# Designed miniproteins, single chains, continued (5): the designs that were tried, part 83

Each design is a single chain, and the fold is of that chain. pLDDT is the mean over its residues in the fold that is shown.

## One batch from the design tools (miniprotein)

Design m18879
Fold by ESMFold2-Fast:
Structure m18879 (fold): chain A 81 residues (1-81)
Amino acid sequence: SPREEFEARVRARFDAETAALLVAIWEEAASRSDDPEEVLREFARLVLEAYEAGRLTEEQVKRAALIAGEILDKVRAERAA
């Protein structure tokens, strides 16, 4: 699933605490919409909020957004087929 792919990729790149936070943010974003574009927008908003709260670094935000974007682009392409 997209969620499992996201978890695997963030666990490979980040420490356990950061990965757990990013998975929780993904689950929150995905709970609000079934549209991949809306999920990506909400994910980006939530990781930026976590950055402003001091929970993520700028580099972690950039990498997490790239990973989420790649996964959601695949979901969008599959739905268009």
Scores: mean pLDDT 84

Design m18880
Fold by ESMFold2-Fast:
Structure m18880 (fold): chain A 69 residues (1-69)
Amino acid sequence: AAALLAKVKELVDELADEDGKLTEKQCVLIAIEVPDPRVNAAIGEACRKSPDGTVTKEELLAAVERALG
């Protein structure tokens, strides 16, 4: 769990824009690099519930942390 969260944090920091936001395409890249069903479900839900199909790095990391327990 901790290793998966650490990998997501690393990818989020690399892919997030200057405002700390990620697009759906960037979320898909994270899901490819971290192929865990819980992580993939959390990322998919966070991006789908976003008003503009974008999520902040804080929102995405919080969703992944909740999914991993």
Scores: mean pLDDT 77

Design m18881
Fold by ESMFold2-Fast:
Structure m18881 (fold): chain A 82 residues (1-82)
Amino acid sequence: FSMEEVLRLFDKDGNGYISIEEFVLAMRSLGLSDEQARRLFSEFDKDGDGQVSLAELRRMMGAEDDEDLVRWIKFAVKESSS
């Protein structure tokens, strides 16, 4: 699975925003725990409104493909384990 395709599946409204519940499910598909996914969500949810934009995620990470997204997520998770 690509992160973008998984996130798009959970964005059923097609409005380009992902709720925390949808984000957690997508992150679990990439091998993250619920706690790790929620922590990552808070990093992207700078407004604290409980939603994250797909376009904002891609732009902020500077990632162009799935490998970059997965690698970035795993590195962000690794920092929390030290």
Scores: mean pLDDT 62

Design m18882
Fold by ESMFold2-Fast:
Structure m18882 (fold): chain A 80 residues (1-80)
Amino acid sequence: SDEEEKLLKVIKAINKLSSKYGDVLDIGEVAKEAGLSKSTVKRLVEKYGLGEVKGNKIKINGINTSSYMLRLVAEQLDRE
């Protein structure tokens, strides 16, 4: 779905940026990397529990972010 594609972009952006900067990321940098608006990133982070939004920063929930990445990859690899 369109929302799953946007969610995947946010998760990929978080994974790329967290590998360089750790678990506290600037929401503007995540939005830029994902190619989405800051409001869309905030909405998806809050809706899917990817992290805690504090002002212009996100403290990433690595467990939830990894779980969603695995779920989306599993859906793309559905071979049943």
Scores: mean pLDDT 78

Design m18883
Fold by ESMFold2-Fast:
Structure m18883 (fold): chain A 82 residues (1-82)
Amino acid sequence: DALDEAVEAAVAPYREELAAVDAAVQAALDAGDYEAAARAAERGADLLLEAAAASPDPAAAEALRRQAEAVRELARRLREAG
């Protein structure tokens, strides 16, 4: 899938930071710290927006921006739940 390849290429420079964010969100949720989980998710959204801005592929950039919006909505719901 050409879009999946373009998204993978765009996130490749951020893969380690995104993996660290995913681990931080999971650790915070396991600890019941919804505020920490929300902050980690917001960091993830910022990284996705950086990847989108760096991507030469407009479809990949748009997919990453939509993913960042979904992650920000998750962060908002985590703050409301905690």
Scores: mean pLDDT 86

Design m18884
Fold by ESMFold2-Fast:
Structure m18884 (fold): chain A 84 residues (1-84)
Amino acid sequence: MERKEKGLKKLEELKKKIEEIYKKLPEDLQKKVDEVVKLLKEIEGEWAALLFRGAVAVLVENGRYELAEELIDTSIEIAKEKLE
């Protein structure tokens, strides 16, 4: 496999793992994560959106649900301010 193709495959596998983890969140939090991801893609691009989803996934896997909620809510506020 070419180096670029191997990297893209690993990135897609990582995206799938992150999506599986955050699907464990309550539906209202999933909607908020999707809102932040949409805003981040518009401002910083797809990589920043992936890193945000990854951070939320790590918090959820470690049972830090309250901190995950706080990260999501704070990120929505910051992203909206940056767009204004």
Scores: mean pLDDT 71

Design m18885
Fold by ESMFold2-Fast:
Structure m18885 (fold): chain A 114 residues (1-114)
Amino acid sequence: EEKLKEIREITVESTEAAIEQLRDAKRIVSDNEQAVQAVEEAIRAAEELKKKALEEGISPEEMIEGLREVAKLLAETGKLVATLTGNIQGVSHVTGAALNMIGGATQVELLLKK
């Protein structure tokens, strides 16, 4: 039970950190509507995962899958932001969000192997 609490905490902290990075990216690329839309889609995906972890009681395996799926979406979001804006700061924040998701998934996987 303590292990499940720690796994949920990691998932929530990782999604919250990613959302903050994405909010920074959205402000930086606010002059490009397509880039804003891509970042907003990524924010929604991270918020949905956080909600599922907190409210729907998804399994640790589902949390790992969700974190990795959002990280994959963020990699595509970063490519799109780079292509549409050329804004290195915007891309950097999206990359930071992806690293938070990957880090969270890795921490959850390591806890499950113990």
Scores: mean pLDDT 87

Design m18886
Fold by ESMFold2-Fast:
Structure m18886 (fold): chain A 71 residues (1-71)
Amino acid sequence: MVPPELTVEVQRLLEEYYKKGDTDPKKIAEEILNLALKYKVSVSMQLELIDTVITNKAVAEELRKLIKELE
């Protein structure tokens, strides 16, 4: 299971970007990936985070690309 603290931090990050009007999905995805790496979550947990928390399709797509590059 994805750590609840990571989920909260990701949601906060997304809300901050929406509030600023910054819609660069690659930049947002890179920051989310860095948070997930700090929590040392598995690739399967990172994919679960995308499916359950990240409702922005562009950010989700960029994050999936970054995760695949780590394989």
Scores: mean pLDDT 72

Design m18887
Fold by ESMFold2-Fast:
Structure m18887 (fold): chain A 94 residues (1-94)
Amino acid sequence: MTEENRKKALEIIEKNPKYEEERKVIEKLEKNPDDEEAIREGLELLSKKTGEDLEEIERAIEEAMTVDGVSRAEIAQGIIDSILAIVLEEAEKE
């Protein structure tokens, strides 16, 4: 995703009430990447948007953190980037 596409996705989120949940999750994770509840909210949102099982997503995150040493900050950034990509794809495909 380009910087312009990131800005475009954020503008879509800010201006469209249907993306209020996405906006709240991104704001929480940007302020505190270690917020376990915000991470959980983000994973639940990604599960709803992608159709992937929440339990499988949580298992993959746990393995990334415990086996590969991925930090919570990296997980939080991954959640933000995934939400922005989904919003942009939804806007382009409608």
Scores: mean pLDDT 78

Design m18888
Fold by ESMFold2-Fast:
Structure m18888 (fold): chain A 88 residues (1-88)
Amino acid sequence: MVVPPEVVELLERERRAEELEREYRRTGDAAKGREAARIYRELSQFYHDLYELAKKQGSVTAYTELYLARGDEYEERARRLEAEVEAA
C-alpha cells in the first residue's frame, strides 16, 4: 500500500503537465513549455522506477508492464516538447 499515494500524485502531475503544454501552445510562454517537459521527464522516471520495484518484489503484471510503456511515451514527449521550445 506504499505505492497508491504516489500513483495518485502521478495522475495529478500528468494533468498538470498536459495543462502547461496547452498553455504554452496558447500563450507561447517558453517557461510553461519547459516546465511541462520537466514534469514529463519526472513522470517517465517514476513509471520506470515503479516497474523496477514491482519486478524485484515479484509482482510483475500486465498493469505494471503498461507503466513501462507509458514511461517511454512520456520521455519521448518531453524530448519533443523541449526541442520545440528551444527552436522557438
Scores: mean pLDDT 78

Design m18889
Fold by ESMFold2-Fast:
Structure m18889 (fold): chain A 80 residues (1-80)
Amino acid sequence: MEEELRELQRRAEEVAANGETTREQVEEALRRLEALLAELGQSLDPRAYDVIRNHPKPQVVYATAVGLAEAAELLLRAQA
């Protein structure tokens, strides 16, 4: 699982590095992450969320949020 999560984050970083990341994409990725975490009955520690959300590079915020959201979807499928 931890290795799988790291691979998903790496893929998200590659996507962000190859494309232009907009504020709208960052906001959508963060909303998706929050929704998936709620379905898992989990929540990010507010401090960890603030570190991710307020990162100075929007590409990093996007990559992290997308990777975590994909990992959360995999966990939800494993529970189903």
Scores: mean pLDDT 66

Design m18890
Fold by ESMFold2-Fast:
Structure m18890 (fold): chain A 74 residues (1-74)
Amino acid sequence: GGSAEARAAARRGGEAGARAETVSAARTPMYQSAKAARDGGGPEEAVRYGLLGARAKTVEEAQRYGALAARAGG
């Protein structure tokens, strides 16, 4: 893969996190997108926000970091 694929993965996970109704719903997609972005050499911001969203303590935090990860990935 490449950074473009990593960026797309981060965006997808971020969007899922931003729409999540539970922390668990956000955790898996955001963690996977952050990992893909890191492995593929994607934007540091996308990796960072993806990991923060995966570790979010509340739905509000997950949605906030999801939106930020999606913007960084786009």
Scores: mean pLDDT 78

Design m18891
Fold by ESMFold2-Fast:
Structure m18891 (fold): chain A 87 residues (1-87)
Amino acid sequence: SEEEKLRKLAEFVQAQVFLWLHIENWPYPKQQALLDALEAIRDEALKNKMSFEEFLERVRQALRDFGVPEGAIERIEKLARKKAEEL
């Protein structure tokens, strides 16, 4: 289902962001705040049956707001789009 695909995509994005934050050695409170924001976006997306494009836009905005560099955001988006094609 589209809901199951969106859930799996959101879980994949969460994992990619977690890995990147860990590699970049962000302070734990800032990591937790960003990951919590992404979880809230996931829950909202599932509740409101958000499209993949709307979900990705919300994720990109959250990553920018937390100061993730554009190059990292572009890489995460590329991986997310590839994952969406596999689902």
Scores: mean pLDDT 87

Design m18892
Fold by ESMFold2-Fast:
Structure m18892 (fold): chain A 120 residues (1-120)
Amino acid sequence: MVTLTQSGGGTFKEGESVTLTGKVTGANLADYTAQWYLQKPGQPPVWLGSISPNGTVELHPRYQGRLTISQDLAASTVYATLSNLKKEDSGIYYFGLIDDSELRPLQVVARGEGVEVTVV
């Protein structure tokens, strides 16, 4: 069974940075693309960025320059660091794994429970 454990949420001031972590258990992180999403109250989740098994990072254009995604395969962990926080960055951040190795459309393998970030 794949388990995704998230951490790094809390209350932050505008202009600060936050580092979110997604730890993978029960799967080899090197076999999957990891993704980060932000969900605000009453809104659908917004994709922020992804990191592929080879370390290639793709970021949403609005977050380029502020968001960094990295992985530590030995620790089975993915990091998302968002700098220069704005009030609109407040919401629940979700970590997920997708399988893009199949001939079918991208499949969600697992999703974390989310962590709340509040920017004041």
Scores: mean pLDDT 83

Design m18893
Fold by ESMFold2-Fast:
Structure m18893 (fold): chain A 70 residues (1-70)
Amino acid sequence: TPQVQQLRQGVTNSMDRSLQTRERELQQLQNRGVLSQSQRDQQLDQLRRSLTERRDRLIRYVEDLVRRQL
């Protein structure tokens, strides 16, 4: 349905914005010498994995709800 598609796009866009914001913040910390490149990469990888898992679970849950109501 259009509502599920909009939700999917909204969640994906929100995740992309969160990753871009965090990447920018971590890059600034690295440039200031507060954070190493390996620490930055580790934090970004952990965030990406967490967000991907949450997105996939949410989308499946919503798709199942819509399927059962139709």
Scores: mean pLDDT 78

Design m18894
Fold by ESMFold2-Fast:
Structure m18894 (fold): chain A 94 residues (1-94)
Amino acid sequence: SMEEELVREIERLALATMTRVAHLVAQGRISREEALAEIRAMLEEIERLIAQITDPELRAEVQRMVIATLEALREEGVISEEEYEELVARVESF
């Protein structure tokens, strides 16, 4: 379905952003503030994509996947525990 294609697009966007941002922070090429700005921009785009998903099971699946991506960024030290909690609350409101 078109909604399954949206799920794959969200997955690709989340994974690509996480990988790039984590690498750039680890290399000292961007600040944590710049990384957080890119993560927030990613979530804004994901919110627009999730708004097109009418299936509540698929919506819940993509929310869980995005939260898992944020958890990985927290574990890598890219975002703080406080920032993680704020971003998770935002995803849960999508």
Scores: mean pLDDT 85

Design m18895
Fold by ESMFold2-Fast:
Structure m18895 (fold): chain A 85 residues (1-85)
Amino acid sequence: AKEQAEELRRKAAELAAALAPRDPALAEAVRHFGEMAAAALLGDLEEARRHAERTAAALRRAGVSAEEAEAFRAYYIAAAEAMVA
């Protein structure tokens, strides 16, 4: 679980670094998404929820609508809860 969480963070960081020069807000969303998934894999639902909120906020800055960002947030929370269960 810890190794999988660290690999997921590393892959998210690599993708975010590749995106950052063209879209820093999308890069930020990718980083928070990776941290959310890693926290969920480690059973830390509260940390996963915090990163889901940060992912949605970064997507909003990247140009995603409020309705779409809220749908992403709700989906990420549901996915994190399913992964912890």
Scores: mean pLDDT 83

Design m18896
Fold by ESMFold2-Fast:
Structure m18896 (fold): chain A 61 residues (1-61)
Amino acid sequence: SEEDELLAALRELGREGVAAGLPDDAIARVAHEALELSKTQSVEEAVAAARRLLDELIAAA
């Protein structure tokens, strides 16, 4: 299902954030981005936007 796909992607993004040394609040921001965008966009587009945010947060750290 789309919900299962989204949850699997969120777990993977969370693992990547932890591995990069991001704090819990930064990881929560990435998850929130994906969840909010998934309400109006496809899961693929929501996950892509969340991944961009993850990359920006890692680069800023």
Scores: mean pLDDT 84

Design m18897
Fold by ESMFold2-Fast:
Structure m18897 (fold): chain A 75 residues (1-75)
Amino acid sequence: SEAEARQIMEEIERLSEQLLEAIRAGDWDRAREIFARIQELIQRLVSLMPQLSPELQQEVFDLLREIEKRLLEAA
């Protein structure tokens, strides 16, 4: 559902911020745990893509690109 997709997107955004905090703190164990959870949520979100409106599909791709950008900036 669109509501489920939006909830997953919100959780991914929250976890991405926590991931950057863990990386900056040098807490690599926590960073790995958060990254694994983000990957699981992305896989679930991608599985919902065929049922989403084209507008929401674009929002998902925009979110994924923003996360990639943030991770590259942290490296």
Scores: mean pLDDT 85

Design m18898
Fold by ESMFold2-Fast:
Structure m18898 (fold): chain A 83 residues (1-83)
Amino acid sequence: SEEAERERIEQELMDIVFNSKTLEELKEKVREFLRRHGLTDEEADRIADKIVEALKQGLSNLRKTIREVADRIVERRRAEEAA
């Protein structure tokens, strides 16, 4: 189930990237998504910037960055459920 949750989060983030019309819209939607998943405003801002920079470097770097972000969200959620 954790693997399925990670894959779902990756897919949602990729959908935001592919469906955003501008880089500003992409950053705003990514920040909103991350905040909904329990990240702080500062973390969400930093990660949104990393995703934009990864996108500029190419699809492979974008996929790698999004996977790392999804892993972080799943780990945080797992820690909450274990408490």
Scores: mean pLDDT 83

Design m18899
Fold by ESMFold2-Fast:
Structure m18899 (fold): chain A 64 residues (1-64)
Amino acid sequence: SEAEARAEALRARAKELFRTGVEGEAQGYQLISDELAAAKAEGPEARDAVERGAGEAIDFGLEL
């Protein structure tokens, strides 16, 4: 679905940013914050998908 594709894109980009170190970590969290706010405005399906993608990306960053 469109919401799933959006969540996958967010997860991939945030993980890439987290790999770059401290500067990328800040950018990754900002990206997650911005996408989550946008998804909440679109509705619950988009919000739930983006929240899942964001959680997976954050967990990945914490394991680095």
Scores: mean pLDDT 80

Design m18900
Fold by ESMFold2-Fast:
Structure m18900 (fold): chain A 102 residues (1-102)
Amino acid sequence: MHMEEERRRKEEKREVLERLREELKKAEKEVEEEVENGEFENEEEIQKVRNGLEFGRRVLEELERLLRGEELPEAGPEMTQEEKVKKLEELLEEAIKLLKEE
């Protein structure tokens, strides 16, 4: 009975990851179509979008590893694992916004 709260919290994080992964794939397809349609006039804009996609993929992979029970290295000596997870979740949200250019 006591583990229901902890289990629910982990399931919520997993559902967020699945949603973010689907949104990232949709963004990748939209970007690919925009590149093929010539919506970008210069390579700088294309690079910016590709950097955003790569950043999002890396953050998702780190969160997936963390949820699978693998511990990630700390970002700094004063940063706890919980703080790192929180920052990764914030980075995911920012990465998705950047990819959609909202």
Scores: mean pLDDT 66

Design m18901
Fold by ESMFold2-Fast:
Structure m18901 (fold): chain A 80 residues (1-80)
Amino acid sequence: SMETKLEALRRIYEIVKELLETGDIEKFIEKLKELAEELEPVDPEFAKKLKETAEESKGKSFEEILELLEKMLKEQFPAL
């Protein structure tokens, strides 16, 4: 569960890094949806949040996408 979420967080980091390097929002959305589909049988709530974040990212600016991602990550990984 938590280990699965940490591995997913690592993959999210790689997806975000590619977004920052390329500016390819469409590819970012596609990769987040793919990750959500892979996680659905193991962590359906986290998968749902990833899919929602991907859908909300459509037509958004980089700053808005990063804010959506930060909000989602804080909900899934509440930082101390």
Scores: mean pLDDT 80

Design m18902
Fold by ESMFold2-Fast:
Structure m18902 (fold): chain A 84 residues (1-84)
Amino acid sequence: SEDEKLKKELKDYLDEVVKELEELAKKTHSGTEKEKVIKEELDVIKENVDRYISEKEKITEEDLKEFKEGLEEYKKKLKEVIKE
């Protein structure tokens, strides 16, 4: 269904964002407490967003766009924190 396709696209995008941020944390703070804290925060966010997406009855293309924009802004903000 279109809904299942959009949910998968959003979850795949979330996975890509999380992976990029985890790789940045590993590259900049390998083996430190900061790497661990960032990964733990990303795991919590991913779990909560995946659950939210799964439980939603329908996702529209407008929802997908707004969620992707929100994740992109979150990614930009967290990259600055990771680089510190």
Scores: mean pLDDT 79

Design m18903
Fold by ESMFold2-Fast:
Structure m18903 (fold): chain A 84 residues (1-84)
Amino acid sequence: WDKIKEELEKNTSPEQRERMDRAVRRVEERVREHPVLTPEQAEALSMAAFEETKDNVVLGVATALRAIGIIIDAELRARKEALA
C-alpha cells in the first residue's frame, strides 16, 4: 500500500491527506485497545474511516481498505502472540 499511498499523496491536498491519516490513526488506536474485534465492530470502524474521507471517493475507498488492513494485521498479531 505504500506505493498507492505515495500516488494518492501526489494527487490529494494536504487537508485530504490529514483526514486520511487521522482516520487511520483512530483505527490504530481502537485496535490497540481491543485487537480482536467482532465482525460488526470491524465493519463499523472501516465504514467510519470511509465516511471521514468520502468527499474524495478514491481517498475514501483507500482509507477504508487501509483501515481493514490494520484491523486484520492487529488480529493476526494478537493471534501470533497467543501461539508463540
Scores: mean pLDDT 73

Design m18904
Fold by ESMFold2-Fast:
Structure m18904 (fold): chain A 71 residues (1-71)
Amino acid sequence: MWQELAEKGEEALAAGDRETAGRYFEEAAREAHRQGDVKTALEYLGKAIEAVAGDRERVEALLAEAQALNE
């Protein structure tokens, strides 16, 4: 469930592990998209981008993923 992945992302953020948080938020977004919830998928891609904001290459990859979902 995307909710479990989102919770793990928040947990990683609290621990200071922004890279792990970004990965969990991205997986939560993908799971939400598979369930047809594009709005939730875009919200969690936004959280993933915020988590990895210092990594330009990772941010660019996540922005491309968000653009693909937001037709």
Scores: mean pLDDT 82

Design m18905
Fold by ESMFold2-Fast:
Structure m18905 (fold): chain A 65 residues (1-65)
Amino acid sequence: SVSSQVAADILKVAADIAGGKLTLERVGGKLAITIEGKDKAESRNLAEGLKANLEDMGIDAEIVD
């Protein structure tokens, strides 16, 4: 299902975060993505990748800085 694919993509991103934190929150029809880590550029790139994957599946997502 779409939910299973989303879960798999989330787990991949979470596994790549070195000592960081991934938070996902559903706000209405959108998923808010927050990635907290020591390297802001790395966290941003991971968040952008996850957002792109979600949007390819028809899920609206936004990145929280």
Scores: mean pLDDT 73

Design m18906
Fold by ESMFold2-Fast:
Structure m18906 (fold): chain A 98 residues (1-98)
Amino acid sequence: AEREERLAEARRLGRAWTLMAFRLAETLGQREASAEEQPAVLARIRQWGLGAAYGILKAIKENTAEERAAADAGADEALAEHRARLAREGRGIGLLLE
């Protein structure tokens, strides 16, 4: 139960902080990322969100490989959700793109 609860928390934190990182990148973005830049920009923003999730988990207890994998899965869900939202709004991926 406790282990399953920590894994669920890790996944939720990975998702929430990665979504927040994408929202901040949109808000602070001053220009469109080029097609060549987009994959690297998305990867960096995902890493920022994931880093925050890992830090929060580690402040309570040392992170296990399973907890990191759960947070990674949450971050991947956030990335998919962000891409779907931008596509629905007629925008590109990563930073705020028109």
Scores: mean pLDDT 74

Design m18907
Fold by ESMFold2-Fast:
Structure m18907 (fold): chain A 65 residues (1-65)
Amino acid sequence: SAAAEIAALRARIAELAAAAEEDLKFIADIKANEPDHDRMSQLIAERGRAAAEVQGLLSRIDQLE
């Protein structure tokens, strides 16, 4: 039971972490060129929320392990 839950959470975290990391890097690259400040701010906020969610999931896995 716990092993299956941990495996599922790990897989989900891996996907979310990879996506969040890529998105944050993409936002950093956009910021360097600053093509659209408003859009950049919106993307940063969205990706920041995703990163925070990943941290929450990581904490839960740590508690289960």
Scores: mean pLDDT 73

Design m18908
Fold by ESMFold2-Fast:
Structure m18908 (fold): chain A 94 residues (1-94)
Amino acid sequence: DIEERFEKALKEKDVEKMLEEIEKALKTTGREMSEEERKRLLEALENKDWKTVEILVQAAALGLSEEEIERALEAYKEGDEAFRKFAEELRKRL
């Protein structure tokens, strides 16, 4: 239920609280954020780049590697076709 916890964090408008709630949600799935993942999320949250935040949170929840996270972010930047292919790869892990 990362979606529900993220929604609560957004309501508080506190970037540090948003990050803490995301971290707690990931721990319930048996996953912990690295320092680098934490910094990426913090930057996206501060920039109000909600789409990047969503991608990073979902990638972390699925246990994607740094290489896979970079691919996801590049796919989003490349446009609809690339992002659709990334979504299909995610679906295979669900």
Scores: mean pLDDT 67

Design m18909
Fold by ESMFold2-Fast:
Structure m18909 (fold): chain A 92 residues (1-92)
Amino acid sequence: MSEERLEAEIKAALVLMQAAVLKRHPDVPDPGTPALLERAVELAEEAHRLDPEAARPALEALLEAAKLLSKSPDPEVAKAAKEAAKRLEELL
């Protein structure tokens, strides 16, 4: 295993965890959600840059979470989620 692939797998695992957390509370307006979503997208983009194949499951899971959050009653959360989904779809 290359060091780049191992780093991508670690980052992908963190993104999978972040996606799971985001999916647990889609209906609760949380002021931290846009910041967590942005951080998760940045980690997913880095994982994809290091190893696209290793990153793919994390990108797909985070995209699912972003699509769910795009339906949030909080307009800031919904906006951040729509922008995140767009960025993730460009990588898939």
Scores: mean pLDDT 79

Design m18910
Fold by ESMFold2-Fast:
Structure m18910 (fold): chain A 81 residues (1-81)
Amino acid sequence: SALEEELKRLLAEASELIKKYNYNPAKEKNRELGRLFAELLETASQAREALAAGDEETARRLIERMREILEKFKEVLEKQA
């Protein structure tokens, strides 16, 4: 579905940011980055569960939340660079 494709795209974008900025969550001491990364993973997990359940409305809201978290994650990474 389009929502499944969007979820995969956002996860791929997160992966590229991690690679570009050499982000290592196991070694990160920035509490805001750690929080944003954890929130991104939790929201992605919830979006996958909603998609598996056929709850497209909940999945759409969670995917939009992922976009917001990802943009903030990118901003904080750029500010550290």
Scores: mean pLDDT 85

Design m18911
Fold by ESMFold2-Fast:
Structure m18911 (fold): chain A 70 residues (1-70)
Amino acid sequence: EEEVKKLLKEAEEKYKQLMDGARRSIALGEASTDPAVRRFYLATARGDLRVAENYRKEMIKKAEELLKKL
């Protein structure tokens, strides 16, 4: 059970880091008056969000695999 808690905490921290990174890039993009700088930060945020979504999708798949073994 302690091992499961460690894995969940690490997964939560990783997901939070990805989401916080995306959120920060969106804020910087929205605050920018330069269209090129704004576009760069928004594109970066989009990339970070896709990485976070793929990670979440993998965790869901793992949970489904565990449920199938029940």
Scores: mean pLDDT 77

Design m18912
Fold by ESMFold2-Fast:
Structure m18912 (fold): chain A 64 residues (1-64)
Amino acid sequence: MAKNKESALKAAQGVIDAARALPSHPGAKEALEYGQKGLDIAQAGGSVEEASNYAKKGEEALGV
C-alpha cells in the first residue's frame, strides 16, 4: 500500500504505464481509468489512501 503522496503517484503512474504496454488486454481501459483517477487525487493533494486504492483497482483490472 502507498504510504504517502509520492508512493501513490508512482503506483498510479505504474498502472497507467502497464495498461498502455498491454493495449489489447481486456482490463487495459479500466486500468487506465483507475490509474488516472489515482493520479488526479494524489496530484490534487487528496486522500493518499483513496489514490492508492484506485491504483490497486487498476492493477486488479490487469489481473495482477
Scores: mean pLDDT 77

Design m18913
Fold by ESMFold2-Fast:
Structure m18913 (fold): chain A 79 residues (1-79)
Amino acid sequence: SVDAFREAARAVAEKAGLPQSTADEIAEAVRNGDRQRAAVLVFEVLKRAGASDEEIGAAVTAVINGDYDAMAAELRRIA
């Protein structure tokens, strides 16, 4: 669900030392159907959170596919 995704995005933003507004920006991109913007934001947050290239790849792929449950699972695993 989009709610599970938003919660996972907030947890990862916190781990990355970023403000919670970062999670709101990701949620807004998702809501607007801007998968490219959402993928870029997720990449930047995960890189800063210390995620591996494999972890980042899995999360970005889920974003591009619009699989918000898979994306939430990947973000929660990294948080």
Scores: mean pLDDT 81

